# Designed miniproteins, single chains, continued (3): the designs that were tried, part 44

Each design is a single chain, and the fold is of that chain. pLDDT is the mean over its residues in the fold that is shown.

## One batch from the design tools (miniprotein)

Design m9603
Fold by ESMFold2-Fast:
Structure m9603 (fold): chain A 77 residues (1-77)
Amino acid sequence: RLEALREAARRLLELAEKQPEDKGIAEGLTLVAEELLKLGDYETALEAARKAVEIDPENERARRLLEEAERRLEERR
């Protein structure tokens, strides 16, 4: 499951580069970031959430996931 989510994040990040204004991709990145956070992959979750916020800055869920991923990574300093 974790590896499949990492692959999904990588694929969505690649699609975001080609379609930088697609809010559907931002939603997909947000969902994947949430699952990655639950499984403890804070680094990939951070990257996915950051890109989702970049595409859709009004997405409150993505912003909260970005903040959570940043906090979790600080705990592992």
Scores: mean pLDDT 79

Design m9604
Fold by ESMFold2-Fast:
Structure m9604 (fold): chain A 69 residues (1-69)
Amino acid sequence: MEADREAAARAAEAALAARGLSGTVVSVEVHGDQATVFVRTADAVVALLLRRGPDGSWAVAAEAVYPRA
């Protein structure tokens, strides 16, 4: 359980870093082969939906950006 949460969090951070963004993971929820990670950046909160592949790797499947006021 904890290892899956950590792996999902790292995958979410890596996906944002690949786009030149940095942020802090504030929430991770894992359910089976799916995870939802909320990352706080300087300008927004990003919700990332991740899927676990058959090899155990996590990949971003969908993203939603909530700009802060």
Scores: mean pLDDT 78

Design m9605
Fold by ESMFold2-Fast:
Structure m9605 (fold): chain A 69 residues (1-69)
Amino acid sequence: MTTPTIELVGVDKVIAAFKKIEDKYKPDAIMIGNFSTGEVAGKVNYRLLTELSVPVIRPGVGGAPLEAD
């Protein structure tokens, strides 16, 4: 609730930010930070795996559902 979560930014904005990083820096891989929620993090990871050209590493995304979607 009181900590920032990915849901407050929006999945599309997160994907756009990672695409911008890929385009500007052309990394070998992108590491996503730890998430306290599983569902939204899962959606972001799926889109990153399908829409980015580089591999994405996703530590600590958990499997807990969101309390509010």
Scores: mean pLDDT 53

Design m9606
Fold by ESMFold2-Fast:
Structure m9606 (fold): chain A 63 residues (1-63)
Amino acid sequence: PPRIGEVSEEAIKKAEETLIEETTKKGILSEEELRKLLEENNYNFVLVTDKLNNEPPPQPKAP
């Protein structure tokens, strides 16, 4: 479609399934945990995927 601002529900479901598959294969999170994480982030796959697959090392903060 010419309009990029609109995301189909099917596209969202497919992306969600892909993310679940990858996360489950690595054993990082269960499908249920990942689904909850996606819902908490309003199904922001880009943000969730970046966090899970390319999370930088934790940086300690000053007290």
Scores: mean pLDDT 62

Design m9607
Fold by ESMFold2-Fast:
Structure m9607 (fold): chain A 60 residues (1-60)
Amino acid sequence: PVKLLATKDYVAKNKDELTIKKGEIVEILEVLSDDKVLVEANGKKGIVDRLELRKVSEVI
């Protein structure tokens, strides 16, 4: 599944990352590396850490 529900806020750590708010639907667009994914949430695209996203989201 490519869609996740954010169960906690994810705060961007740098300019290339996306801040995700609790309750947003996150869609994985591309796996960039083992540690980085390109996602879309609330009409915005950006990079997030794959392991951190896993901790703050659930698959729907």
Scores: mean pLDDT 80

Design m9608
Fold by ESMFold2-Fast:
Structure m9608 (fold): chain A 65 residues (1-65)
Amino acid sequence: SAKAEALRKALEELRARHPAVEAVEVEGDTVFLRLRETDPTADTGAAIEAIGIAIEYGFSVKLLP
């Protein structure tokens, strides 16, 4: 859908701003986010922004271990 493609673009821009994002995938109505977990401050900032983006586009978010 157009919303899913816009979300993927926004998440790609998120990755460019936050090196702490190891991987991000969109499946169905859910965003799956994996963080590098090397810097707690950077990891937290990336997670908050990723969650905000997902919610704005009406998607669920899951943090992967």
Scores: mean pLDDT 81

Design m9609
Fold by ESMFold2-Fast:
Structure m9609 (fold): chain A 67 residues (1-67)
Amino acid sequence: MAAAAKASEKIAKITEETRKKIKELRDAGQKNPELSQKYMEEAQKVQNEGALEIARVMRELRAEAAA
């Protein structure tokens, strides 16, 4: 239970930070259309990194439960 709670909190924090960074990048792209593609690419990388980190946390939690 404690491990699951800590994992959930970490995932929530990663999700929140990722969403905030993506929104800032989208807003910047809207203000600078000539750089919008670059900002979109950066936002996609941030999202992918967040998703991979969340997947890692979930795999660690599952492994602990299975062991």
Scores: mean pLDDT 80

Design m9610
Fold by ESMFold2-Fast:
Structure m9610 (fold): chain A 56 residues (1-56)
Amino acid sequence: SRELAVRIAQHNAGLSRAQLEALLAARDDAELTRIAEEAGISLKQARSVREALLTW
């Protein structure tokens, strides 16, 4: 479920719901990098969180 995936991602990365929605909407590494910087996480972690959300 999407809600469960969001909760797991928040727990693992400490991201807000708005940040998780932004990660899902990111289309390339440049957008992903900007979101990661704003969230205070690495690009690698941002990619891992996005992949987890996409595999629901």
Scores: mean pLDDT 73

Design m9611
Fold by ESMFold2-Fast:
Structure m9611 (fold): chain A 68 residues (1-68)
Amino acid sequence: GEELKEKALNILKKILEMFGFSDEEIEKVLNELKKLSPDEALDFLKNILKKLGFSEEQIEAILEMVKK
């Protein structure tokens, strides 16, 4: 529950920073994820990674890292 959401938030923040998003833009995205259940947060993360151009294999690897 909590641990999974914290890992998802940390990974998403780092990825958005690497893509050059502003602190304000990152905060808006992270606040949206914080409102979701753990399962919804994983789906949200997956959808953002797809929009950023990550491959299916890369997305699966990131999601497995979040689940552990």
Scores: mean pLDDT 83

Design m9612
Fold by ESMFold2-Fast:
Structure m9612 (fold): chain A 64 residues (1-64)
Amino acid sequence: GVEELVEKARENLELGEASEDPVVQMVGFHEAKRLAEEALKLDPENEEAKEILERARKKLEELR
C-alpha cells in the first residue's frame, strides 16, 4: 500500500544520504524519488511522500 511505498522511499533516501559513494547516492535518491512518486499516485495528499520527493530531487540536483 501507500505506507509501504513511503517507507521504502525513506529507506532509499537515508541510504543515499549515509553513503559517500556517488553511485550509491544516485541510486538511492533516484529510487526514493520513484517510490515517492508512486506513493503520490495512490495518495496525492500524502505529506510525507511529498517531503521525501522534494528532498530526493534536491539531492539529485546537487549531484549534477
Scores: mean pLDDT 85

Design m9613
Fold by ESMFold2-Fast:
Structure m9613 (fold): chain A 93 residues (1-93)
Amino acid sequence: GVGDLSVPARPPTPEQIAAAREAEALMEKEKLDHAVVQTPWREVAPGLRERVVGTAWIDADGTKGITAARIVLDENGEVVGLEYADQATIDAV
């Protein structure tokens, strides 16, 4: 990973928590070192669509990590919202 990651200022959404936990479960079920779960694009307002991406991984020392991102696109496909949550933030909720 790039060494310039900032902890998100906002608490994770329930959907971000669910996606991250689903990715973790998928990684364990399929015995993978990395898993990604993407929700389908859904319209949250006219011209706005949202997707949540959950990621789970295992570090070289065997430590498991999880991250979730919420992505919002406008009608032109431009990113108008992007929010991240890491394992520590997800575990706190």
Scores: mean pLDDT 76

Design m9614
Fold by ESMFold2-Fast:
Structure m9614 (fold): chain A 56 residues (1-56)
Amino acid sequence: MARRAARGALAARATGSAAAVRTALHELKQMYGEEAARAALAAPSVEEAERALRAG
């Protein structure tokens, strides 16, 4: 599940939509916690985002 969530986070960032990023952050916070969610959305790659989600 973390890899799909990581891909979703980067896809939301790629849209350039603040609303999409806020929705992704909220969903990730509910599943993985606040720190992991923020780290994933700041990650430069899917692999690093997945690692951030798994570490949380």
Scores: mean pLDDT 78

Design m9615
Fold by ESMFold2-Fast:
Structure m9615 (fold): chain A 60 residues (1-60)
Amino acid sequence: MSELVLTFENEEEARALAEYLEARDPRIEARVEGNTVTIRSPLPIETLIGLVLRYIGDTL
């Protein structure tokens, strides 16, 4: 199981990423605590990083 922890400028950005990831793959569990998102999934860490990069590319 892969785990990725990301910290953002604010909680709104953290929630937006969590919602994006959950919508993309049902195997992703995203937990938001303040401005931090903890992402857990059986997917490889490289796959999770790829999804985060896609989110950044889609939203700018």
Scores: mean pLDDT 79

Design m9616
Fold by ESMFold2-Fast:
Structure m9616 (fold): chain A 72 residues (1-72)
Amino acid sequence: KEELKEKAEEAEKRAEEAEREAKRLYEEAKEAEKRGAPASYIAGLRLRAVGYEVEAELSRERAKRLREELAK
């Protein structure tokens, strides 16, 4: 059970890191837009942010499953 807890904590940490990176990229995209950066550059930042959002969601789902298994 302790190993499952450690794996759940690692998955939660990965989700938090991915969420922070996604937020940073969205904020960078907003600042770039305010500075008049090219639309293609802004779109690239947002696309990378979406990638991190997906990673965060998958990591959260993995952590949830591990927590459910630990609760059994």
Scores: mean pLDDT 84

Design m9617
Fold by ESMFold2-Fast:
Structure m9617 (fold): chain A 68 residues (1-68)
Amino acid sequence: VEKRFEELIERLEELARQAEEVDPELSAEIKEIAENLRLIASKRPPTEKEVEATEKLLETLEAYFQSL
């Protein structure tokens, strides 16, 4: 669970980097979300619900950028 959560955070950070030139405002928001998720993981193990919600968020953001 922890390793998968960390992998999802890394994918969010990578998506934010790719998005910087297309949508810098959204890119900054994604970076902030990723940092907050890292902070949560540093305090306690993530729940399956948090992992699932992060996967859904990543899927939604990837679809959004593909639609631009």
Scores: mean pLDDT 78

Design m9618
Fold by ESMFold2-Fast:
Structure m9618 (fold): chain A 70 residues (1-70)
Amino acid sequence: SAEEYFARGEELYAQGRYEEAAKYYLAAISLDPDNARYWLALGRALEALGRHDEAARAYAKARELDPDLP
């Protein structure tokens, strides 16, 4: 499920495995593209990787889905 991919991504992120975390977040997004939380997590992983332009796009998508996100 999308939540299982997201949970694995969170586990990898906690280990500092940001590239792998981003892959699992993308898998979660592929199953549930309207979940702002998944896009926000992807943005954080991409930011940690120095992929700032891609992170900005992920954050923008998260904000579009949930405009109350900081």
Scores: mean pLDDT 88

Design m9619
Fold by ESMFold2-Fast:
Structure m9619 (fold): chain A 68 residues (1-68)
Amino acid sequence: ASEEEIQELKEAIKKMEKALEELDLDEGTRERVEELIRQAKEYVEKGEVEKAKELLDEASRLLVRGAL
């Protein structure tokens, strides 16, 4: 994976963490998104960008659905 892809994923994670603080989500959804972000961080550190993207996509989907 490129350094640019890794940096982009780290920035996406940072934005999702901010969204968790701003959004009024139910406790179960919040905990699940936090777990996905933690796993994504682990995969980013391993250079497993495809897996990190999959986890962040799921987290993003839950954030959108939880906010509706």
Scores: mean pLDDT 79

Design m9620
Fold by ESMFold2-Fast:
Structure m9620 (fold): chain A 74 residues (1-74)
Amino acid sequence: MAISEELERRLREAPEERRPEVLVEVAREVAELLLKKLEENRSEFTEEELKAFYEKLKRELEEVERLAKELEEE
């Protein structure tokens, strides 16, 4: 999967002390890419499906930011 490959590559290339920061950065870039793809294919989705996807993506970003904080503040 392209998203997992990009995340794994950037985490692998990042210095250990910067991995939480890079994780959040990549998650945001992936979210932006997914939102762009949703807009490009908007006609293929119902309004409810789009709303559910936006809510899920927002929730996943909040979870990644929370996990990154835990890694920094353990």
Scores: mean pLDDT 71

Design m9621
Fold by ESMFold2-Fast:
Structure m9621 (fold): chain A 53 residues (1-53)
Amino acid sequence: SSLNRQLAEQAFEAGKKAESLGDLKTAIGAYRAALRLDPDFEEARENLEKVEK
C-alpha cells in the first residue's frame, strides 16, 4: 500500500542518517524495517548489505 511505501521511505531515511553518524546497529534495524514494509525496496537492500559486511 502507499502508506507502507511512505513508512518504508521514512525508515530508509532514518537508516541513512544513522549510518552517517556511525550508528550501524540503528542503521541495520532501520533498513530491515524498510524492507519489511516494502520487500522490493532495492536501495534499502543494497544499503543493508553494505552495513552488514
Scores: mean pLDDT 85

Design m9622
Fold by ESMFold2-Fast:
Structure m9622 (fold): chain A 55 residues (1-55)
Amino acid sequence: AQALMERIMKAEIEEAAAQGLKEITVAVPESLREAAERAKEYAEKLGVKLNIEYL
């Protein structure tokens, strides 16, 4: 679950960067916090701010 979610979020971040978006928000279950935090670090490297809301 973590690895799949991380992959999906990274793909969304790459798409956002390609479209020139500077910020996106995602809602994530607390159980996926590890994947979400890794995706956030990846987003920062691409110049995208990832806001995470834990459910």
Scores: mean pLDDT 79

Design m9623
Fold by ESMFold2-Fast:
Structure m9623 (fold): chain A 90 residues (1-90)
Amino acid sequence: MKLSREEVEEAVKLLEKATKDQIVEAFRNALKKHGLEISDEEFAELEEKLRNAKDVDEVVRIVGTFLAKRKAPVDVIRQVLYDLAKEAVK
């Protein structure tokens, strides 16, 4: 399924309702769902950044920057952000 930018932007607003623990768990699960392997050490570094994020925009920037550095295509970045947002509030 190809997600539009607007669908992702609406979904990430749900993160305002999520705790930091829910965001971290949802991010780990989204990476695993999309076959994006990450070491426990690398994930711990990202978890620290996510726990120190002040708002949803910072969470999106941290996740997006990480995936972009890994050369993930835009469609994959959008799917990970969408799945993260939906899972964090469930």
Scores: mean pLDDT 81

Design m9624
Fold by ESMFold2-Fast:
Structure m9624 (fold): chain A 76 residues (1-76)
Amino acid sequence: LSDLELKILEVLAENRDKGLSARELAEILNTSQSTVNRHLKRLEELGLVEKDPKTGRYFITDSGLAILEMVKEHLK
């Protein structure tokens, strides 16, 4: 995972209740929405995030949380 993909997973883990749109993620991470969309697509393909089709919001999966915890433990 890239540094930006890890930051996306961290921010989504902090917002599990409501999820976040690609626009909100771009604002929080100080990057473009197109950059965030590219990484979100990759994370969806890996099963680490999922999109609510009703709201268009993204949520971290249990697999995404497990990967995030594992990476955080090894990067301390």
Scores: mean pLDDT 83

Design m9625
Fold by ESMFold2-Fast:
Structure m9625 (fold): chain A 64 residues (1-64)
Amino acid sequence: MEKYLAIATEDYEAKTPEQLSIKKGDELRVFEINADGTALVESLKTGKKGIVPASVIEIVGKIR
């Protein structure tokens, strides 16, 4: 699966256990962007995976 590098554009607080809390400027690995407007990401800072709204991240590059 292709992976993407993204940057958090704003702070986001997880509302459910499957979601990830992030802070503006955090570097993220994106695994999937879903049709419902969510993304499955991994925080490069903490190593944790979770779902965030695609609106709070910006894709900055493609990674292998």
Scores: mean pLDDT 79

Design m9626
Fold by ESMFold2-Fast:
Structure m9626 (fold): chain A 63 residues (1-63)
Amino acid sequence: LVGAVAEVVESYKGTKPDELTLEKGDRVLILEEVDHVWVRARSLKTGEEGLVPRTALRIIGEE
């Protein structure tokens, strides 16, 4: 997953300062697999980095 680009398939509103707010259709770069629920990602729309749930993402590009 690290280095992959993912599409947001479910909108997610960050509830804590370390979480990203993402809209369906947004793209993120996966930076780190944190655990079985969370990845750390960078929004390609805003440049913000933070935690997002894996279930909100679909991988569309991988390196």
Scores: mean pLDDT 79

Design m9627
Fold by ESMFold2-Fast:
Structure m9627 (fold): chain A 72 residues (1-72)
Amino acid sequence: MLELPAPAPADLEAVRALLALLAAAAKEAEAAGNDEEVARRLVAAALREALAAHPDAAVVNEALRRALAALE
């Protein structure tokens, strides 16, 4: 029911993994002088990795697929 705001545990684990991958991508983008093209490619790679790692995170995976499509 929509009255329960708590996310599923699988979605929380996927979010934690995604944040770690995005932090790594941000460090690589910073090393490249925050070039938009490099940052976009690094974020897309992080989203693909997160999508593959947590198949049980249905809500997060749907959002990741949409974000990846917008970046590529």
Scores: mean pLDDT 71

Design m9628
Fold by ESMFold2-Fast:
Structure m9628 (fold): chain A 93 residues (1-93)
Amino acid sequence: PAVTVTSVKVEPNPARVGEKLIVTATLNSSAPATVTVRLIDEEGNVVAEKTAQTTSSTVTFELTPKKPGRYTVVVEATNAGGSGRAAAEVEVI
């Protein structure tokens, strides 16, 4: 079956400029998948992107915001069965 992203957690929230955001995504399976995280600003610009390959139902990314604002964290997972996506918001002060 297609991989789905069942949750996206961003910590700390709110965060501070220059502080590491820890993004934890949970998948519906531990089957091999490619996972991409994007940090999107309030204007819709992708300001950070990371990709990892995983065989775990949990994948963690570190992102560092350079400017204050409201961001959307989008996680997309893809395997041979298809793709899934979930999003969370984070406030950076």
Scores: mean pLDDT 84

Design m9629
Fold by ESMFold2-Fast:
Structure m9629 (fold): chain A 85 residues (1-85)
Amino acid sequence: SYLEKGEKAFKEGDYEKAVEYYLKAAEEALRAGDLAAAAEALSKALEALAKLIEAKGGDKKEAEEARRGAEEYRARAAALRAAAA
């Protein structure tokens, strides 16, 4: 799956590929109507983006904003899963 490819890329330090695969995972989840899986994939994409920004020596504030977005999507995914149970 794209989620597994994203996790492998992230573990290997290929944050650009990790962002790409996590965004594809989110697109597939949205097409399937799985909002919780889409939110989780978006959270992971934003964490990978924060790492990518840091790896390229980019703006620390932009990396912090990406991590905040990741936390928000993670919380939303958990809430959606709880509501679906």
Scores: mean pLDDT 87

Design m9630
Fold by ESMFold2-Fast:
Structure m9630 (fold): chain A 75 residues (1-75)
Amino acid sequence: SELEELEKRALKLGEELVEAIKAGDEEKAKELLKEIGEIERRAAELYAESLEDPEERERVRRLMKEREEKLKKLL
C-alpha cells in the first residue's frame, strides 16, 4: 500500500537523520527532517481520504498539525 511505502521511506530517512546528528551535520539533519515531514503530511492525507466520516478526517488533520508543531520545536 502507499501508506506502507511511505512508512518504510520515513523509517529509512529517520535512520539517516540519526547518522547526520551523530556526524554533527546540522544542514543534512534539517533537510532530512523536512523530507520526513513531507512524507508524514502525505500519509496523513491518504489516511484522511480513506475515512468516510468528516469528523474523523478533521481529527486526522488536527493530529498532523500537532505533530508538525512538535517537529518544529525540535529544530
Scores: mean pLDDT 78

Design m9631
Fold by ESMFold2-Fast:
Structure m9631 (fold): chain A 96 residues (1-96)
Amino acid sequence: KKEEIAKLLEELIKTVEEMIEAIKAGDLEKARELAKKAIKLLFEIGDLTGKPIEAVGKAMLILAALVDAEMGEVDAAIETLKALLEELKEEKKKVE
């Protein structure tokens, strides 16, 4: 369980990092695909940790960042994702 959660957090961190780079590049199609993957990973982690409400909250942040990027608010989108990324990295340290 602990090893499974750590692996999912690692994949989620990588997915969010890739989403930030896609947004910086203006690749909104790739950003949408990465957002969908991140949301799936968040719900898998939420199920394993017993924190589905926290998973919903983080998924809403992913969606808000995607909307900001699509509206041309690229800096706001990146700021939101970077804040989430820092939180996810801290969670991974606690699981390992």
Scores: mean pLDDT 86

Design m9632
Fold by ESMFold2-Fast:
Structure m9632 (fold): chain A 77 residues (1-77)
Amino acid sequence: DVQEAIRRGAALAEAELPAVEAALPELAAKYGAEVVAAGLRRQAEALRKAAELADPETAERLLALADRLEALADALE
């Protein structure tokens, strides 16, 4: 079930977000802020596309995650 897979993906992404945020300064120093920011923006776009297939509650969660990833990418610039 694609929708169930999307819901599990949302839960995993939410659980991983604090670790990703904590790792961003080290990743930016190692790979470059522009590269890391591009990766975050690509993930945000994937979450927005997944939201189109999700139930309304899961879609809201995915869009909130996408907005947070964009904000983190902006903070690296």
Scores: mean pLDDT 84

Design m9633
Fold by ESMFold2-Fast:
Structure m9633 (fold): chain A 95 residues (1-95)
Amino acid sequence: ASIAPEALELQMEAGVLAIEAAVAKTVVKRNPTEEVKKEAIETARRVLERARELRERAERLAREGRISEAEYREVMADLEAVEELAEETIRLAEE
């Protein structure tokens, strides 16, 4: 089965955000300096803003019938996981 190009693009962008958040979290855990913590918070906040933009795009594409309900649910689940990871990164960096 082929995925819609728009759904594939959203999945790829969400994947990049997940990697960015995971790297920031790992760097804070390994080297918890004040500078590293500040950079991780800035990165996580940017990830959250970009995830919000992708969520709005996914909702718009679903309303237009350009992605399936299943593709929409998968993208939203991935974005929720990204948001949780970014929030964990901020919490860890503020400790």
Scores: mean pLDDT 88

Design m9634
Fold by ESMFold2-Fast:
Structure m9634 (fold): chain A 83 residues (1-83)
Amino acid sequence: SPLLERLLEEAERLLREAEEALAAGDLERARRLLLEAEITLGLARIQLAVDKLIGELDPEQVARLEELEERRRELEERLRAAE
């Protein structure tokens, strides 16, 4: 799905920027980026459910979504530990 691909690419960008913000000690920026990533991944999960329903599910996009959701959780734990 082109929409799911776009959402996954946006989530990858947001998580990369959040990791950079955490490394720089910019906790406010990291928190904002992680919230944006959470929203984007939520939209990706909805789109994935639609793709599954219409028979257009891509297993590689499923794996990427799962990896990005795990990465978001790891970064959120790092943010909480830094507070």
Scores: mean pLDDT 89

Design m9635
Fold by ESMFold2-Fast:
Order: C-alpha cells, then sequence, then structure tokens
Structure m9635 (fold): chain A 117 residues (1-117)
C-alpha cells in the first residue's frame, strides 16, 4: 500500500518559517511527480508547488513564489515544503500529492497550519 506520512503543522507567528514534510512509502519515489496544495477554510483547493519526478524542474503559484520552496530527498523518500515569511493568509490545511506515471494520484490526509499576527 502507498502511505504518505505528513508532518510539520501547527500554529506559527506571522513572519516565521516552517518546513512541512511527507515521508512516502509503497511507491517508486523517483517515478512520481510531487506537489503541495492548500485549502483555506471554506476556500478552494489550490496547487502551490510542483516538482517533476526526476527533480529537474519546479513550478509555483504566484502567491508563494520567492517565499515557498519545494524539494525532495530521494535517499529518505521524503518531500518537503519550506515556507518562509508566513502571512496570516497562509492559514490553511496543506496537502502533499503524488502523481504516478499511470495517472494515479495519491494525496495525504492534510497538515493544518495556522498563522497568527
Amino acid sequence: AVVLTESGGGTFKEGSSVTLSNKVSGVDFSSVTKGWLRQAPGGPLVTLAVLTADGSATGYDPSVVGRFTISADASKSTLYLDMNNLRVEDTAVYYSELLAPDGTVYRGEGVPVTVVA
């Protein structure tokens, strides 16, 4: 079975930094496209960052470009989202997603992040 173990959430002060992580098992880590999404309370699910399966290219939503960085450590089968200069508007549940070559999508259960002034 594919298992996504997400961590790093909590309550943070505006202007602080946090790293979210997802430890992946049960899938070929190097074959999957990796992403981070978020959903604010009552809001839409928004794709924030994408990393190609081979790690050669990244893409970001304009709202987080220059503040958030997606990365992966293949030796640990772990996906990261480094979030810098947190804003109150970054308050959301954050989800990691993997897209397999066959089109199967695996999504984590979600990591709550609350940013306070």
Scores: mean pLDDT 90

Design m9636
Fold by ESMFold2-Fast:
Structure m9636 (fold): chain A 62 residues (1-62)
Amino acid sequence: AEKRIKILEEQVEKLKKEIAELEEQLARETDPTKKAMLQNKIDNLKWRVELLEEKIRELKEE
């Protein structure tokens, strides 16, 4: 279980880094269509992080 938790924590860290990079791109973007696409991608990644953090919590309780 511990090895699996580490893999999931590494995935969360990677996704958080990707979110930060996309948020920087969003801040520099002037095209409203591209801004909407970036925001949707950020929202999807944030939702994935939340699911992974919940799964990590469940695994730590077992």
Scores: mean pLDDT 83

Design m9637
Fold by ESMFold2-Fast:
Structure m9637 (fold): chain A 58 residues (1-58)
Amino acid sequence: RVVPPLPEDASELEKKLLKLYDEIKELLKNLPKDPEKSKKLMREKVKEIEELVEEAAK
Protein backbone atom coordinates (compact mmCIF):
# COMPACT_ATOMS: atom_id res chain seq x y z
CA ARG A 1 0.00 0.00 0.00
CA VAL A 2 1.34 3.38 -1.02
CA VAL A 3 0.74 6.11 1.49
CA PRO A 4 0.07 9.37 -0.35
CA PRO A 5 1.43 12.65 1.01
CA LEU A 6 -0.51 14.34 3.77
CA PRO A 7 -2.98 17.01 2.62
CA GLU A 8 -2.16 20.58 3.56
CA ASP A 9 -5.42 20.89 5.46
CA ALA A 10 -4.76 17.89 7.64
CA SER A 11 -5.57 18.23 11.31
CA GLU A 12 -2.86 18.77 13.88
CA LEU A 13 -3.23 15.24 15.15
CA GLU A 14 -2.91 13.76 11.69
CA LYS A 15 0.12 15.90 10.98
CA LYS A 16 1.83 14.74 14.13
CA LEU A 17 1.00 11.13 13.45
CA LEU A 18 2.36 11.29 9.91
CA LYS A 19 5.52 12.97 11.14
CA LEU A 20 6.10 10.20 13.64
CA TYR A 21 5.35 7.58 11.03
CA ASP A 22 7.77 9.20 8.61
CA GLU A 23 10.45 9.19 11.27
CA ILE A 24 9.96 5.51 11.91
CA LYS A 25 10.08 4.81 8.19
CA GLU A 26 13.36 6.63 7.88
CA LEU A 27 14.77 4.83 10.87
CA LEU A 28 13.75 1.48 9.43
CA LYS A 29 15.30 2.29 6.06
CA ASN A 30 18.50 3.54 7.67
CA LEU A 31 19.02 0.73 10.11
CA PRO A 32 21.75 1.91 12.48
CA LYS A 33 24.74 -0.16 13.50
CA ASP A 34 23.29 -0.66 16.96
CA PRO A 35 20.31 -2.98 16.52
CA GLU A 36 19.41 -2.83 20.20
CA LYS A 37 19.34 0.93 20.20
CA SER A 38 17.33 0.94 17.01
CA LYS A 39 14.82 -1.47 18.46
CA LYS A 40 14.40 0.60 21.58
CA LEU A 41 13.89 3.80 19.62
CA MET A 42 11.47 2.10 17.31
CA ARG A 43 9.48 0.59 20.11
CA GLU A 44 9.12 3.96 21.72
CA LYS A 45 7.87 5.55 18.53
CA VAL A 46 5.59 2.67 17.73
CA LYS A 47 4.08 2.89 21.17
CA GLU A 48 3.54 6.60 20.77
CA ILE A 49 1.82 6.11 17.45
CA GLU A 50 -0.25 3.25 18.79
CA GLU A 51 -1.46 5.33 21.70
CA LEU A 52 -2.26 8.26 19.46
CA VAL A 53 -4.10 6.10 16.97
CA GLU A 54 -6.04 4.34 19.70
CA GLU A 55 -7.09 7.63 21.24
CA ALA A 56 -8.12 9.02 17.88
CA ALA A 57 -10.08 5.90 17.02
CA LYS A 58 -11.85 6.09 20.33
Scores: mean pLDDT 68

Design m9638
Fold by ESMFold2-Fast:
Structure m9638 (fold): chain A 75 residues (1-75)
Amino acid sequence: MRKFRISGFPVDQLDAVVTQVRAVVDRYGGEILEVDPANRTIVVAVPEEKAEEAFSELKVVASRYGATVSDAGPA
């Protein structure tokens, strides 16, 4: 699997961000590995063959909240 880190979202919108991120990863057969409100990060894993498509959709979600998405390597 491939890991992505979503970072820099507002903590007061954590529930909304988690809901939208979960919808994306569920669509691609992935999972949320970690939610860290203190560091304003969410780590997800998706199947390698779907990583490019998932990354593109996660970027769209993150941009709505002023957050960024980075490749966190293999899971």
Scores: mean pLDDT 84

Design m9639
Fold by ESMFold2-Fast:
Structure m9639 (fold): chain A 71 residues (1-71)
Amino acid sequence: SKEAQKERVLHLIEDAERAAELAEKQGKLEAAKKTRELVEEAKKALEEGNYEKALELAREALRVGAEALRA
C-alpha cells in the first residue's frame, strides 16, 4: 500500500539522518552533506506523492551515509 511505502521511506530517512550525524562526528563532512541533500530530495518526492522516487532517494541517502562510515 502507499501508506506502507511512505512508512518505509520515513524509516530510511531516519536511518540516513543518523548515518549523516555519525559521518559528521567522524569528520566526513562532504559525505554527511550529500546524505542530507538526498534526504531533502526524498522528502520532496514524498510531498509530491512520488513514493517510488522517494524510496530510491532514501535508499541512496542511506547507502552514501553507510559507505562513508565504512571508509
Scores: mean pLDDT 87

Design m9640
Fold by ESMFold2-Fast:
Structure m9640 (fold): chain A 65 residues (1-65)
Amino acid sequence: MLSEEEIKEIREFGRSLHLPEEVIEEVIKEAQEKGLSVEEAKKKLLERDIEEGVKLLKEAVEKVF
């Protein structure tokens, strides 16, 4: 399982991406349950950041059409 220091690093990285706390905690929980590394958890946070960006762009396009 991830150490408290590793969890803090993942949480701080997610906050640096301006992700919602709920999304950050979901990634931390998944990482703990699946035995993911810190790097794998950070990759999951980056994937979530991209997904949120795509969602915002899609919503902006849908508002115009």
Scores: mean pLDDT 78

